# Designed miniproteins, single chains, continued (2): the designs that were tried, part 1

All scores and structures are predictions.

Each design is a single chain, and the fold is of that chain. pLDDT is the mean over its residues in the fold that is shown.

## One batch from the design tools (miniprotein)

Design m4001
Fold by ESMFold2-Fast:
Structure m4001 (fold): chain A 79 residues (1-79)
Amino acid sequence: RELLVDDGVLRAADPAAIEAALAEVAARAAALRAAHPDATVVGLTVLEEDPAMPPAQRAELAAQLAAVAASRAAARAAA
């Protein structure tokens, strides 16, 4: 549910907003790894393990994350 900000930013399709949200998600993932060193915590894996996330929302998030990954790859290639 912490990744709802990701879903919101993905809808906006603003590269700057996407980069900012992804940076925050990366920071949260790093904190989770520090708090749970014995657990496998890797980015989107945490999202898949949330049993409270509705199936429709998970499907939408997965589709939009794929689009964001492609957009970020293009932006990095352009830099």
Scores: mean pLDDT 53

Design m4002
Fold by ESMFold2-Fast:
Structure m4002 (fold): chain A 97 residues (1-97)
Amino acid sequence: GAEAAKLAAEALKKIEEAEKALEAGDLDKAIELLEEALNLARKVLELGAYEAAREVAEKVLKLAKELLNRATTKEQLLKAIALIVRAIGLILEAEAK
């Protein structure tokens, strides 16, 4: 519905901001934005917009893998792994519906 579309659009905007943060070398900001995008994707999934939630989670997964390769601290590495695991879980949950 309209609420799911709004939340999905907000999540996609956070992903675009995360890509820009990565290009600028701000890994911590990129991680924060991807965590926010994934939280929005979860809400989109709960509203029954499975395809939109899957699209957001797939984009988070792609950028989280890039973050994993670029991580310079243990905290960044662990957060990137957590994002990958959560994104895969959301994709699988969305596909099961």
Scores: mean pLDDT 89

Design m4003
Fold by ESMFold2-Fast:
Structure m4003 (fold): chain A 93 residues (1-93)
Amino acid sequence: MKEFLDTLFAQMDAVRAALDERLEKLIEEKTGKKVKVLSTMAFGDVGLAFVEIDGKLAIAVARAEVTIENGKVTARLLDDVDIYDLNGKKIEK
């Protein structure tokens, strides 16, 4: 039982890393700029990420779908990523 929970927790960490990598790619596609995810906070299915876009701090808001089936955790990031500057203004380019 504990081994199952430890495995599930490890899968959640792997899923988080994969979502961060996908978020970087989606923001790079949307902005045409080099992006690095610095930290991510999750509020249910909504993620807030602090990102660096060409050396400037910004906030990305994204949604993810997480599924648990037969003890395996899978997640996908939704394509709708909104990017805001530190003053809360939406970045659209």
Scores: mean pLDDT 72

Design m4004
Fold by ESMFold2-Fast:
Structure m4004 (fold): chain A 70 residues (1-70)
Amino acid sequence: MYEIPQSTSLEQLKAELATLKEMKKKGEELLEKAEKENAPESVIEAIRRSIETLERLIAAIEARIAELEA
């Protein structure tokens, strides 16, 4: 699993979250383009796995931010 250092500031976590959300958005755009252009199934599945990984990382960082703001 992706480990988030406890020493990371709240501002750094929010910046990382914004970056990961942008990466996910770009991944979703790539998936739409790949499906529209009839890319090989292996390419489509690789993009989907990347999006799933980003979703898990986003959830982990959001949980950490919630802990620090509580």
Scores: mean pLDDT 80

Design m4005
Fold by ESMFold2-Fast:
Structure m4005 (fold): chain A 75 residues (1-75)
Amino acid sequence: MLEEAIKLLREAIKSLKNGDVEKAKSLLQRALILAHEDEEAAKKLTDAIQSLNNGDVESALRYTEEAIKILEEKL
């Protein structure tokens, strides 16, 4: 489950760097469902989605990268 969440988050980063915000939001929402039991990662993913809703792609990238680091430490 966490390995799948990390894969979705890496795809979300790639989508954001390519300007595909809608695909990135979908991937972040799916990853949040998989990682919901990890309160720290879930908070970062929620902040990333909210940043995208506000048009802040740079903050969304930072929060997504932070969520990946949190989840990787638990594997």
Scores: mean pLDDT 85

Design m4006
Fold by ESMFold2-Fast:
Structure m4006 (fold): chain A 95 residues (1-95)
Amino acid sequence: SFSELKEELRKKAGEEDPEYAKKMEEIQREAERLREEIKKKTGIDIVVSPIAVLVRRIHEAAKAGNEEEKKKYQELLLKEIDIVTEAFRKAREIG
């Protein structure tokens, strides 16, 4: 499935770059925390994308004038887009 392919590609990326793995794990934990907060406040359970979290962090870093942090999250976002795109491509080849 698409979700299984994304997990496999993220695992492979993390094996090649442990710092990437650590940072993406943080982003994924933030996405899950936001999901729980929305559920507690509204009673609505929605899936929060890691891409949405990364875009928000880029925006916050830009607003604060922190170019170093902005570039870091931009690199993580590009890598996540590559993983999602490759997973989608592979899913289409199988299905």
Scores: mean pLDDT 80

Design m4007
Fold by ESMFold2-Fast:
Structure m4007 (fold): chain A 69 residues (1-69)
Amino acid sequence: MILKVALGASEDARRGYEKAAELGVDAFIFASEQQVNEILEKLKKEGKIEKVEDATPESGMKIVYLKTP
């Protein structure tokens, strides 16, 4: 099973919210760019990431596809 999670915080975060809503994300986490990078590295190290994409080019928001049981 794959969970979709939106992560990010920036001046353009609103554009990311709109994209995340279109994709039907399961959760939204508002965090700084540094915190987002730390979360992504942790999840990557744990082998939990199926894929990551940018919600929009400018928003700094990531859509993370998580591997779950």
Scores: mean pLDDT 71

Design m4008
Fold by ESMFold2-Fast:
Structure m4008 (fold): chain A 59 residues (1-59)
Amino acid sequence: MVALQEKLSDAAIKAVELHTKEGIPLEEAVKKALEEAGLDPKKYFEEVLKRAKEHLAFQ
C-alpha cells in the first residue's frame, strides 16, 4: 500500500520533469502527472503544484 503523500510527491516530480524537459506549462504538467497517477486533479492540483514549485525553487 503506497501512502498518498508519496503519490503526491511522485506526481510533483513528474510534473517538474514534463515542464523542464518537454516545455509544457507547469499547470498542465501537474494535471497530466495527476491523471497518470490515478489521482483526482480537482482535489490535488493545488497541493501538487505547490510541491512542484518547491522542487523547481531548489533545483
Scores: mean pLDDT 80

Design m4009
Fold by ESMFold2-Fast:
Structure m4009 (fold): chain A 60 residues (1-60)
Amino acid sequence: ELTEEEKEEIKKIIEKELGVKVTDSSLDEIIERLKKASKEELYYLFSKEDAEKILKILSK
């Protein structure tokens, strides 16, 4: 289970990189989708640094 701080970090990355506002209710669904995404897909969607941050958080 992710901590609230880890969820907030993912939320900030998504809002910054995709230019969208993420609601708390949608955040858990987004996290589950990111867990199922390949490393290659994450590097396509996000900067290398932000993709690596997401991977570190999701590997817990």
Scores: mean pLDDT 79

Design m4010
Fold by ESMFold2-Fast:
Structure m4010 (fold): chain A 64 residues (1-64)
Amino acid sequence: VKTLEAAKREAERGDYEGAILSLAVALSTSPEEARPHIREALDAVVRGDVEKAVEHLEKAAEAT
């Protein structure tokens, strides 16, 4: 949960490197149900799509 919140704040600030690192940690520590949403958030961050990244992060948090 904390890692997903960190990734959301980092993406919103334009800290894409920090967001990617936080998402990588979240992917390795989150339950299987949340992982698809974390992967989609990571893809959105890599593309610079902050709005989609936040949306996927919120769904990942709900799945956890």
Scores: mean pLDDT 79

Design m4011
Fold by ESMFold2-Fast:
Structure m4011 (fold): chain A 112 residues (1-112)
Amino acid sequence: AEEWAEEAARAGAEAAAAGAAGGAEAARAAAEGAREAALRAARAGGGIGAAAGAIGAAGADAALAAGDAAGAAEAAGGGAAGAGAGSAREGEEEGARAAAEGARKAAEAARA
């Protein structure tokens, strides 16, 4: 479903905003959550989709560290979309869902 992509994009944007407001600690927590989601997607058998999610999470981490919160949000959303598009059918949905969930957890961590 396309809902996971929309939620991931929204969660990424919230994480970026919280990172900008909360500083380095919040940004790091958001990036770490996104990375964990990508690893879970890989274990769930996402294959290419899981790899795309992991790359997106790494990009988000780098962007946040550089102080580019907007770039981090785009990377997180793009990673989730890529995970769905590229993987095998079963892994596609699991990978995309895990990436979206991680982005939302990252947003929550950034606010904490």
Scores: mean pLDDT 49

Design m4012
Fold by ESMFold2-Fast:
Order: sequence, then C-alpha cells, then structure tokens
Structure m4012 (fold): chain A 61 residues (1-61)
Amino acid sequence: MEEALELLREGVEALAAGNYDEAIEKFEEAIRAAEEAGASQEFLDLLRRARDGVLRAQAEG
C-alpha cells in the first residue's frame, strides 16, 4: 500500500510539471501496486480516474 501511495504522489508531481507520459506511467504502476496489495475498490477507482484524467488531458491538449 505504501508503494502505491508513493507512486501516486510521483504521478501527481509529474502531472504538475507537465510530464504527461511520466504521470501516466506512475499512475499505471500505482494501480498495479494497489491491486497486488489488495487495496479497496474505492482506492482503485481513484487511481483509475487519475490515470484516465491524464490520458484525456493529453489527448485533448
């Protein structure tokens, strides 16, 4: 779980810096780490929404 939270933080930092590709990669890694740790459905949904939001921003920018 701590690993997933660290990756989520790194993804948010990459997004704030405008590094969309890095942000997507970090969010995908966070989803995987959260799934392996048996995270709640609520947390997994949060991570998936974050990833999808970045993908949409990149596609529309």
Scores: mean pLDDT 82

Design m4013
Fold by ESMFold2-Fast:
Formats: sequence, C-alpha cells, structure tokens
Structure m4013 (fold): chain A 69 residues (1-69)
Amino acid sequence: SGEEAVRLAEEALRLAEEGRDEEAIRKGNQAGKLATQALSKGDVETALRAAELLREARRILEERGVNPG
C-alpha cells in the first residue's frame, strides 16, 4: 500500500541517519517498489511522499560515499 511505502521510506531514512547503510538500502529498495505500485494505482500524493523521503536517505548515503545501487 501507499502508506506502507511511506512507512518503509521513513524507516530507510532513519537507518541512513544511524549509519546502518545496508539496512537503509534494503528498506529503501522495498519502499521504492511499493511507491511505484502506489503511483500506478493513482496514489500520487503517497508515492511522492515516499519518493521525497527516499531522496533524502540516498543523499545521506551518497554524502558518506556509500553507493545505494
């Protein structure tokens, strides 16, 4: 669901902030897949919220030299 995408994206961001890079990448990938699915079902607002959280998580990882894939 779109709500699940946001929840997982929030968890990915928290994990990235904590330096738990592999877990952040795993949760981020899961959230991204669910966000794409939510967007395909017309849940644009929820998909955009998840995408914004994932962009911030990716920024944190990349600033530390971690390639999120």
Scores: mean pLDDT 84

Design m4014
Fold by ESMFold2-Fast:
Structure m4014 (fold): chain A 64 residues (1-64)
Amino acid sequence: MSREELDREVRRALALMEVYLTIKSTPPEKRREAIEETAEHLLKVSGDPEIAEEARRFGEELLK
């Protein structure tokens, strides 16, 4: 695995963890908004739309 691929996997793991922690610390009625805001933040800071979309979908699955 290249260093770039390893760095991407680390960022992906951190992104999923951030979404999980955000959901757990947010009241149920605000969780959907928090997921969308977190995904937009991740897109802005990482520049990786695949990681941002995966984090958003992970959060949506946790709301089911």
Scores: mean pLDDT 79

Design m4015
Fold by ESMFold2-Fast:
Structure m4015 (fold): chain A 86 residues (1-86)
Amino acid sequence: MEKEVEEWIEELREKVEKADEKERYELQAEAYEKAAEILRELGFPEELVRLFEEIARLLREATEENREEALRLHRELIALAEAAQE
């Protein structure tokens, strides 16, 4: 799992670096959508999975306001993941 996730992240980084600004938001949205699928398969709480899906939705709409909201939700998601490790 770990190696497969790292390879996937590296492929996404390469795609983001080659993409136009608009395409970068679409690629980020795809990344969050795939992360949501992986989390669901691993049995993570549906609340966490839905958070990833909401971030993806906001990024696909590609407005400045939605981008700021996506970043805010991403920070909350990191905090939840850290708390879950305790």
Scores: mean pLDDT 69

Design m4016
Fold by ESMFold2-Fast:
Structure m4016 (fold): chain A 80 residues (1-80)
Amino acid sequence: IEAALEPLARRAERLAEEAVKAAEAGDTERAERLREELRRLGEEMVRLARELGASEEEVEALRASVEAAVRRIEELIRRA
């Protein structure tokens, strides 16, 4: 499942990095759009992981990772 999720995981990492940079720079509109895109990608990754037979532990770790990234971006947007 890791191999199948690898392209999506790399995209998610890039989106998170860009969103954090945008929020820190005060570009809240861009940061919010990237955060929303990351959330949607995270939902797709969780769905795909389940379809591929990921364990509950793996699904939980993936969901927690995405949720933490989204929440951090949201907090930065609020403080920008």
Scores: mean pLDDT 80

Design m4017
Fold by ESMFold2-Fast:
Structure m4017 (fold): chain A 65 residues (1-65)
Amino acid sequence: SKKEENEKVARLIGRILREIGDLLDEIIKERGGDISPDEEVTKRMKELNEKALEEIKKFEEELKK
C-alpha cells in the first residue's frame, strides 16, 4: 500500500541521515573539528555517497518484490 511505501521511504531517509551524522561526528573527532575539503574528506564523502546509493538500491529491490 502507499502508506507502507511512505513509511519505508521515511525510515530509509532517517537511516541515511543518521549514518551521515555518525560519519561527520567521526571526521570531526579525528580531525579536531576541521572538516575542510581535502583529499581525505573528499574520499569519505564519496564513500558516504556510495553507501547511500546502496541503501536506495536495496529499497528499490524491496519495492519490486
Scores: mean pLDDT 71

Design m4018
Fold by ESMFold2-Fast:
Structure m4018 (fold): chain A 92 residues (1-92)
Amino acid sequence: APVPVDIEGAGEPSAEVRAARAELDAALAAAGLTVEAGLHIEEPTPEGQRLATAGARGAAAAVDAGLPLDEVNGAAGDGMVAERERLAAARA
């Protein structure tokens, strides 16, 4: 079985990131999938944690919708892009 991606070390994940990851893990388990979640905190910043949260929730929603694994990865990326755009708009 593939090793799950552990967000450990240089930045403790926020409660929101841990909750979003738990939602993704639960959705994957319910679907009978064992995958590397690909959830990363690029830097231990509030912005990085929000991006990770959005990615995990996007992936979980795609799993719940019964989408194939490659589309789940796409949904995670789409969630992160959407959140990055919202953060950029909030700064303007």
Scores: mean pLDDT 64

Design m4019
Fold by ESMFold2-Fast:
Structure m4019 (fold): chain A 92 residues (1-92)
Amino acid sequence: KAKEKLEEIKKKAEEELKEHPDPDFIEQAKISLKILELVVNEEKEEEIEKLLKELVEKIEKKKKYTPSEEEKKEIEEKIKKEIKELKEFIKK
């Protein structure tokens, strides 16, 4: 059931992204979906956190600026919160 809900979320996200005009937004959303896959598959939390940091850095580098340490923390905390909420939703 958890994997089925993940596939449903991915399908809805892909449909919305298909109509979105901003390629950077699409890239960010696809990365978020990959992180969610790792979370649902019960991969080690430490590896998920490393991937999150790497992906945030790649996205910000594409925008031609270096985010502050505070901005990185806010993004990481927001993503962790969303992942935790999604985990609870999936675990029905």
Scores: mean pLDDT 64

Design m4020
Fold by ESMFold2-Fast:
Structure m4020 (fold): chain A 58 residues (1-58)
Amino acid sequence: MSRVRNINKAKDLLKNVTGDENIKQIQNLIKQAEKADTPEEGAEKAKQAAELAKKAAK
């Protein structure tokens, strides 16, 4: 999966997330994905952000 696609998915899902801790953790993962030194690291962080946002938005 592309890094940008997962970052955008996480940001979109974040709008439906409640709970300060989940919101902070997802935002932190998005920031780490955007600031990653390698595309592979960025993609992994973006994937984690999207998965957490999906679970928290439920």
Scores: mean pLDDT 78

Design m4021
Fold by ESMFold2-Fast:
Structure m4021 (fold): chain A 78 residues (1-78)
Amino acid sequence: DKQRQDLHKAIITGMNEAIKYAEQGDREKAQQAIDDSSQKVLDLAKKIPGVSDEQAQQISQRVRDGMQQAVDDVLKKK
């Protein structure tokens, strides 16, 4: 469960960081936060027992897509 909690914290932290930069209108830093967080999520997901490399990649991609959508929605208001 610790690995899943670490993954959950990484997702929340990454989302908060990306949204923070998007709220500031800093598109480049928001994108960097998405990129960094997606990589961290991938690495953490691979360490979860029972998660395959393919599943870890899918988790990372879905998290990336979700963060990108949130950032894009915030930036559309600027």
Scores: mean pLDDT 84

Design m4022
Fold by ESMFold2-Fast:
Structure m4022 (fold): chain A 86 residues (1-86)
Amino acid sequence: PVENFLKALAEGLKELGVPEEVRDELVKKVREIIEEYLKPENRNKTVAELVADLKAVAEEIAEKHGLDPARLRRLIDRLMLFIDPG
């Protein structure tokens, strides 16, 4: 599931015209956040907290590189269905 999510994230960022260096940075940070969330010690953390952390890092990277943070937040919302389909 994580690898499929990260592949979909990378492809979505590519379609949005995000440069490769920026895509690599964001995918790496998102991987770290998701892997932390999936640890047994973090089992009681909510999906809402994960979504907030993912949106925060996407917004940070977007603002750092002059990209629209709202577009990246919408991509994260769509891709969260790979982690928590409801």
Scores: mean pLDDT 77

Design m4023
Fold by ESMFold2-Fast:
Structure m4023 (fold): chain A 55 residues (1-55)
Amino acid sequence: MEEVKKLVEKAKEAFKEGNLGEAYIYATRAVELDPENEEARKMLEEVKKAIKEKL
């Protein structure tokens, strides 16, 4: 649980900085460790939307 929280926090920080690549990596790792974690899944979806909109 703590490791997943750390990864989600890292993803949020990278996302705020506009570093979508790092945000995607951290969010993906969080979901892989805990696929049922809603916060991790939500973070990954937000990152995917931002990447799609930027392209």
Scores: mean pLDDT 80

Design m4024
Fold by ESMFold2-Fast:
Structure m4024 (fold): chain A 72 residues (1-72)
Amino acid sequence: APPDYDPSILDTEEGIEAAVEAYRALLSKHVDEETAERLAELIREAIRAERAGDEEARAAALERLRELVASL
């Protein structure tokens, strides 16, 4: 049998992806497209690390995100 299937988890994945895309579009209004893309990528990385229980990867992504924001 496949691993446990939870519709809530799939719905959460879909919602996270939609939120990241919406955030990227909003950021593109205020910063360069390249910067908006990097910010969205770091946010996605942090969320995925949190879901995987990888606290080190999550912390690293958040630090990189804060450093990038501070440079703006």
Scores: mean pLDDT 70

Design m4025
Fold by ESMFold2-Fast:
Structure m4025 (fold): chain A 73 residues (1-73)
Amino acid sequence: MSTDLKIIGLVIRAVGSYLEGNVEEAVKDFEEAAEIAKQSGDEETAKRYYNLGAEMAEKAGDTETAQKLREKA
């Protein structure tokens, strides 16, 4: 289950980055996790991570990235 392990690793890194104040890295990791989930056919998981990334981008003031992520969700 290499795809699942990669998603888990990205989510753990995203949460860690967010807690350290690195919101941009957290957004990037959530987007990568969502893209991998989407490529594996897991649309529900992809939608969750796109929406989480969009929320973090909004909080960082990056409305363009937030809009792009919401469109992918």
Scores: mean pLDDT 81

Design m4026
Fold by ESMFold2-Fast:
Structure m4026 (fold): chain A 70 residues (1-70)
Amino acid sequence: MSAEEWLERAIKALKDGNYEEAIQAASEAIRATDNPEAREYALKGIHYASKGDIEKALEYFEKALEIVRE
């Protein structure tokens, strides 16, 4: 899977209320990308997902997704 596909899975999992799957998918996106900005936003998304802040987690995963799409 590409970083884009992993971030799309993370966003879907968050919307479905599956925070554990979202964190796992975002972690795989970090491994799949060499872009430091995308990694930083994905890490922030994981941080907010771990706190149950879905709105902030979605914001940061969407920012990471935009970067990997270029």
Scores: mean pLDDT 87

Design m4027
Fold by ESMFold2-Fast:
Structure m4027 (fold): chain A 71 residues (1-71)
Amino acid sequence: MKEKELEEKRRELAREIREKLLEAARENAEELERKIKEGEVTEENVRMLFLSLSFITGSDEEARRRVEELL
């Protein structure tokens, strides 16, 4: 099998994994935002929300801004 065919298969698998990870990250971010709004402002919850938002947005700056607006 040529490298191009292997690369295409790897890209398809990576896309599926990314889509599933994005879905999970969105669900986690929503749950964490709710917990923080309810008063569970812990370092762990804030850190996990930042990581989830950073992954969803692709921007640490945007993720940080959203977390700061919530606090």
Scores: mean pLDDT 79

Design m4028
Fold by ESMFold2-Fast:
Structure m4028 (fold): chain A 85 residues (1-85)
Amino acid sequence: AEELEKEREERVKRAEEEAARLLGSGEQSPEARARAAEALAYVIAAGRGLGNVAPQTPEQQALVARYQRELEALKEEIERIRKEE
């Protein structure tokens, strides 16, 4: 469906914008920042349907799950505000 494709594209753009903001806010160490960027890249790639990139370590899996939950919560909050009218 064309409408679903449009929503998916917008969702990916939003995830990229949030990834940039989260990375821009700063991390305590370069390693932590690199891992955050990697986890967000997995989320973005999955959203675009570009390959089955699976995190290999438990730490990477936890970071991906965390960012997926945070992005989902943010999307729900934004939708609630807009639907409130």
Scores: mean pLDDT 55

Design m4029
Fold by ESMFold2-Fast:
Structure m4029 (fold): chain A 118 residues (1-118)
Amino acid sequence: MGYAYSGDYEKAVKKAEEEIKKDPNNPEAHLALGLAYYRLGEKDKAIEYFQKAADLGNPEAYYLLGKIYYERGDLEKAAKWFEKAADLGNSQAYELLAEIYRKLGDTEKAEEYRKKAE
């Protein structure tokens, strides 16, 4: 019970690509394209466009990169991107960083981020 019109996400891809053609430095257009690919299950393309949005200074893209790497089980890359998101004031990243560093066995960093999440 989740119908998804894949054609709607394909339209979102085309719209974001046209916005990028008009303004290649638009971080929101790169973010939108990454989200559309993520919804289509094209996670590698989603990562590519989230990285471009992050490079253009979009703080939401750092958090989304952390999430997608965490979903893939790449805890080291997830931590790297969540640390960048946290540096930009994304407090939601602190709870995930505490969990990731516990899983990696870094108890000192896990407690540091846990305290920041409170």
Scores: mean pLDDT 81

Design m4030
Fold by ESMFold2-Fast:
Structure m4030 (fold): chain A 119 residues (1-119)
Amino acid sequence: GVEVTESGGGTVPVGGSVTLTATLTGIDASKSGVIWLAEPPGGGAEVIGGISPSGKTGEGERVKGRFTLSRDVSNNTFYLNMSDLEASDTATYTAVVLGLDLDDKPVGAAGAGTEVTVV
């Protein structure tokens, strides 16, 4: 099957750091891009950033300089590295992955979301 498994959330202090992971099953990370979305408790999803299939990264202006994105092809995983956290970063973070499966067919999948609470 095609799956995105997210982990790495929890309660983090203001000024702290956390890394979220999105591990892919049935999708090739080397041929895929990711968009990370944040949905705060009040609603309204925001694009935090993404990686293209070629590995080009882009961060939203609100998080630029604090959040970084990376891809580990060997572990078939995308990472969202979050640093210098602010209370306003409290949200559920979702990885949305678009790419190719192991048979080179176009596929997309989203993780279930990872809750991050900054206090």
Scores: mean pLDDT 87

Design m4031
Fold by ESMFold2-Fast:
Structure m4031 (fold): chain A 55 residues (1-55)
Amino acid sequence: NDKEAEEKLKKMFESGKVTVEEVREIYEKKGFTDLSDEEIEELTEMLKKAVEKEK
């Protein structure tokens, strides 16, 4: 569900707390259910950098 994924992403940016578990859940809600742990780790690092720049 895109709306639920967007809400989780907003919460992540507002809190500044980015975890592998939250990133996996966001992408699974977007329909990306076959991403590897390594791919989720890479996405988590990218989101951490994006959140740090927005703070």
Scores: mean pLDDT 77

Design m4032
Fold by ESMFold2-Fast:
Parts: sequence; structure tokens; C-alpha cells
Structure m4032 (fold): chain A 86 residues (1-86)
Amino acid sequence: MEKEKLKEKAFELAGEAEKYLQKAYEALKQGKLAEAVAYLKEAVAKAKEALALLEEADPDSPAAKELRKDVAALEEQIKALEAQLA
């Protein structure tokens, strides 16, 4: 696969992650913590798939570096919310 096609697929998956993030934040506004955590986990899964494709295409790209940072931040948010549910 050409690097451009890997990037295109990565951006498609990032778009899916954004849709799940929107659903997660809507659930948070309603106090539905368990539902929000489920949507955040789905968003992280899609973001990790996108990151894998970006790392295959160009691991040192700004997009790959920023997405690694975003995934780490989302995983920390999930841990914090899960701690509130426990």
C-alpha cells in the first residue's frame, strides 16, 4: 500500500474515533459515566488503528506524534472515569 493510502485510511479511522468521542461527551453531560467510558474505549480503539497505519506510513510525522499523545490522554481519561465508577 502506498503511504498516501495508509494516511487516507488512518484519517477515515480518526473520523470514526471523533464520532465516538462526541457520543462519549454527550453521555458525560448526562451523567452516564459507564456509557461514556464505553464510547471512549471505542474511540481509543479506532484511534489506535489509525495510529498503527500512520506509524507504518511515517512514524516520525507530526500527525503520528500528535495521535500518540491524543491516545495517551484518552487512556488516562478512561482510567480516571473508571476510578469514579469503582
Scores: mean pLDDT 83

Design m4033
Fold by ESMFold2-Fast:
Structure m4033 (fold): chain A 79 residues (1-79)
Amino acid sequence: MTDAAQAAVLLANRLTRAEGGSTGAALAAPPSEAARRAAEEAFALLPEDASDRFVGLALQAIADGLAPEEAVALARAAE
């Protein structure tokens, strides 16, 4: 699996739990169109001039369980 696909699955699992669903349900079925759009919107919150390092740090923080806003703040502080 590509890192982007793995990050999208992790974001979908977070969104499913926030909506009262289980992580297991998200892993068993493809993410909903709404969950996929939310993941794409999270990536769109990254600056257009973001470095590969910035994007990598933000995605790793999201994978480690941080909210997208917190992950972006962490990556920004690390520049």
Scores: mean pLDDT 55

Design m4034
Fold by ESMFold2-Fast:
Structure m4034 (fold): chain A 57 residues (1-57)
Amino acid sequence: APPPRATAERVAEDQYRVTTDEGRTYTVTGGAPSAETLARMVGQGLEAGREARAQRA
């Protein structure tokens, strides 16, 4: 399977907006995320999002 894809753009001095391949958006604070950190967050975010939807649906 292709790796999860995300784009990051700076929206404030210490905030980045991360948009995933599914069109989901996350806010990252505390500095610019590295490519490795972005890949990890996308993977974790997708898993957490699936579990949250299963529990709250």
Scores: mean pLDDT 60

Design m4035
Fold by ESMFold2-Fast:
Structure m4035 (fold): chain A 116 residues (1-116)
Amino acid sequence: SLSSLVLRSEIAELGVSEKLREHLDKLPLEAVQHYIKGSALFAQGKYEEAIAEFDKAIALDPNFPIAYYERGEALKKLKKYEEAIKDYEKAKEIAEKLEDEGLVKVTEKKIEEIKK
């Protein structure tokens, strides 16, 4: 679908595994739509509004690693570091199950940067 192509394009920079691509293709379209809205709001610096859209995406699919990762990024912008770490850890957990080494390494780096 067009939504899956947009999502794949966004995550390509993170070094996407085949299992992560298959998982993302199975996501509810409504979850992907909320994720896209959240990502657009984040790009505009509207971090609290972005978090609300990522919350909706995660509510529709709690195994959406990219939504946890970007919600963590928005929480970090708001200096909500403990909540950001929790989201990065959840994104890492799902990425490990999907054998996506790129997303695992990115989330580990983000956690380490906050804990220093």
Scores: mean pLDDT 83

Design m4036
Fold by ESMFold2-Fast:
Structure m4036 (fold): chain A 96 residues (1-96)
Amino acid sequence: KVKELLKKLAEELSAVIDAVNAGDRETAIKHAKEAEKLAEQLIKESTDPDVISLARAAKRAARGLIEALEAGDQFEVDVYSALLAIVKYLIEKEIK
């Protein structure tokens, strides 16, 4: 269950990064909102401190990206996109 949620979160984070790189703001926001929901579910359902920490990081970075995209703040978009890429990498290590 937790491992399946982590896999889905990693997939949504990939979709966010791809949409940002394509300049597709609307698609990036949609996938970032789904990443927030999956992260909230992981925080609620996991007992693993590392998983909870990764989910909290994903949720914060996804929210920051949504706000940056809505504001048109390219510097903050770049920062939060980089953070989401790091979180995705760490999630992929965790699910192995």
Scores: mean pLDDT 87

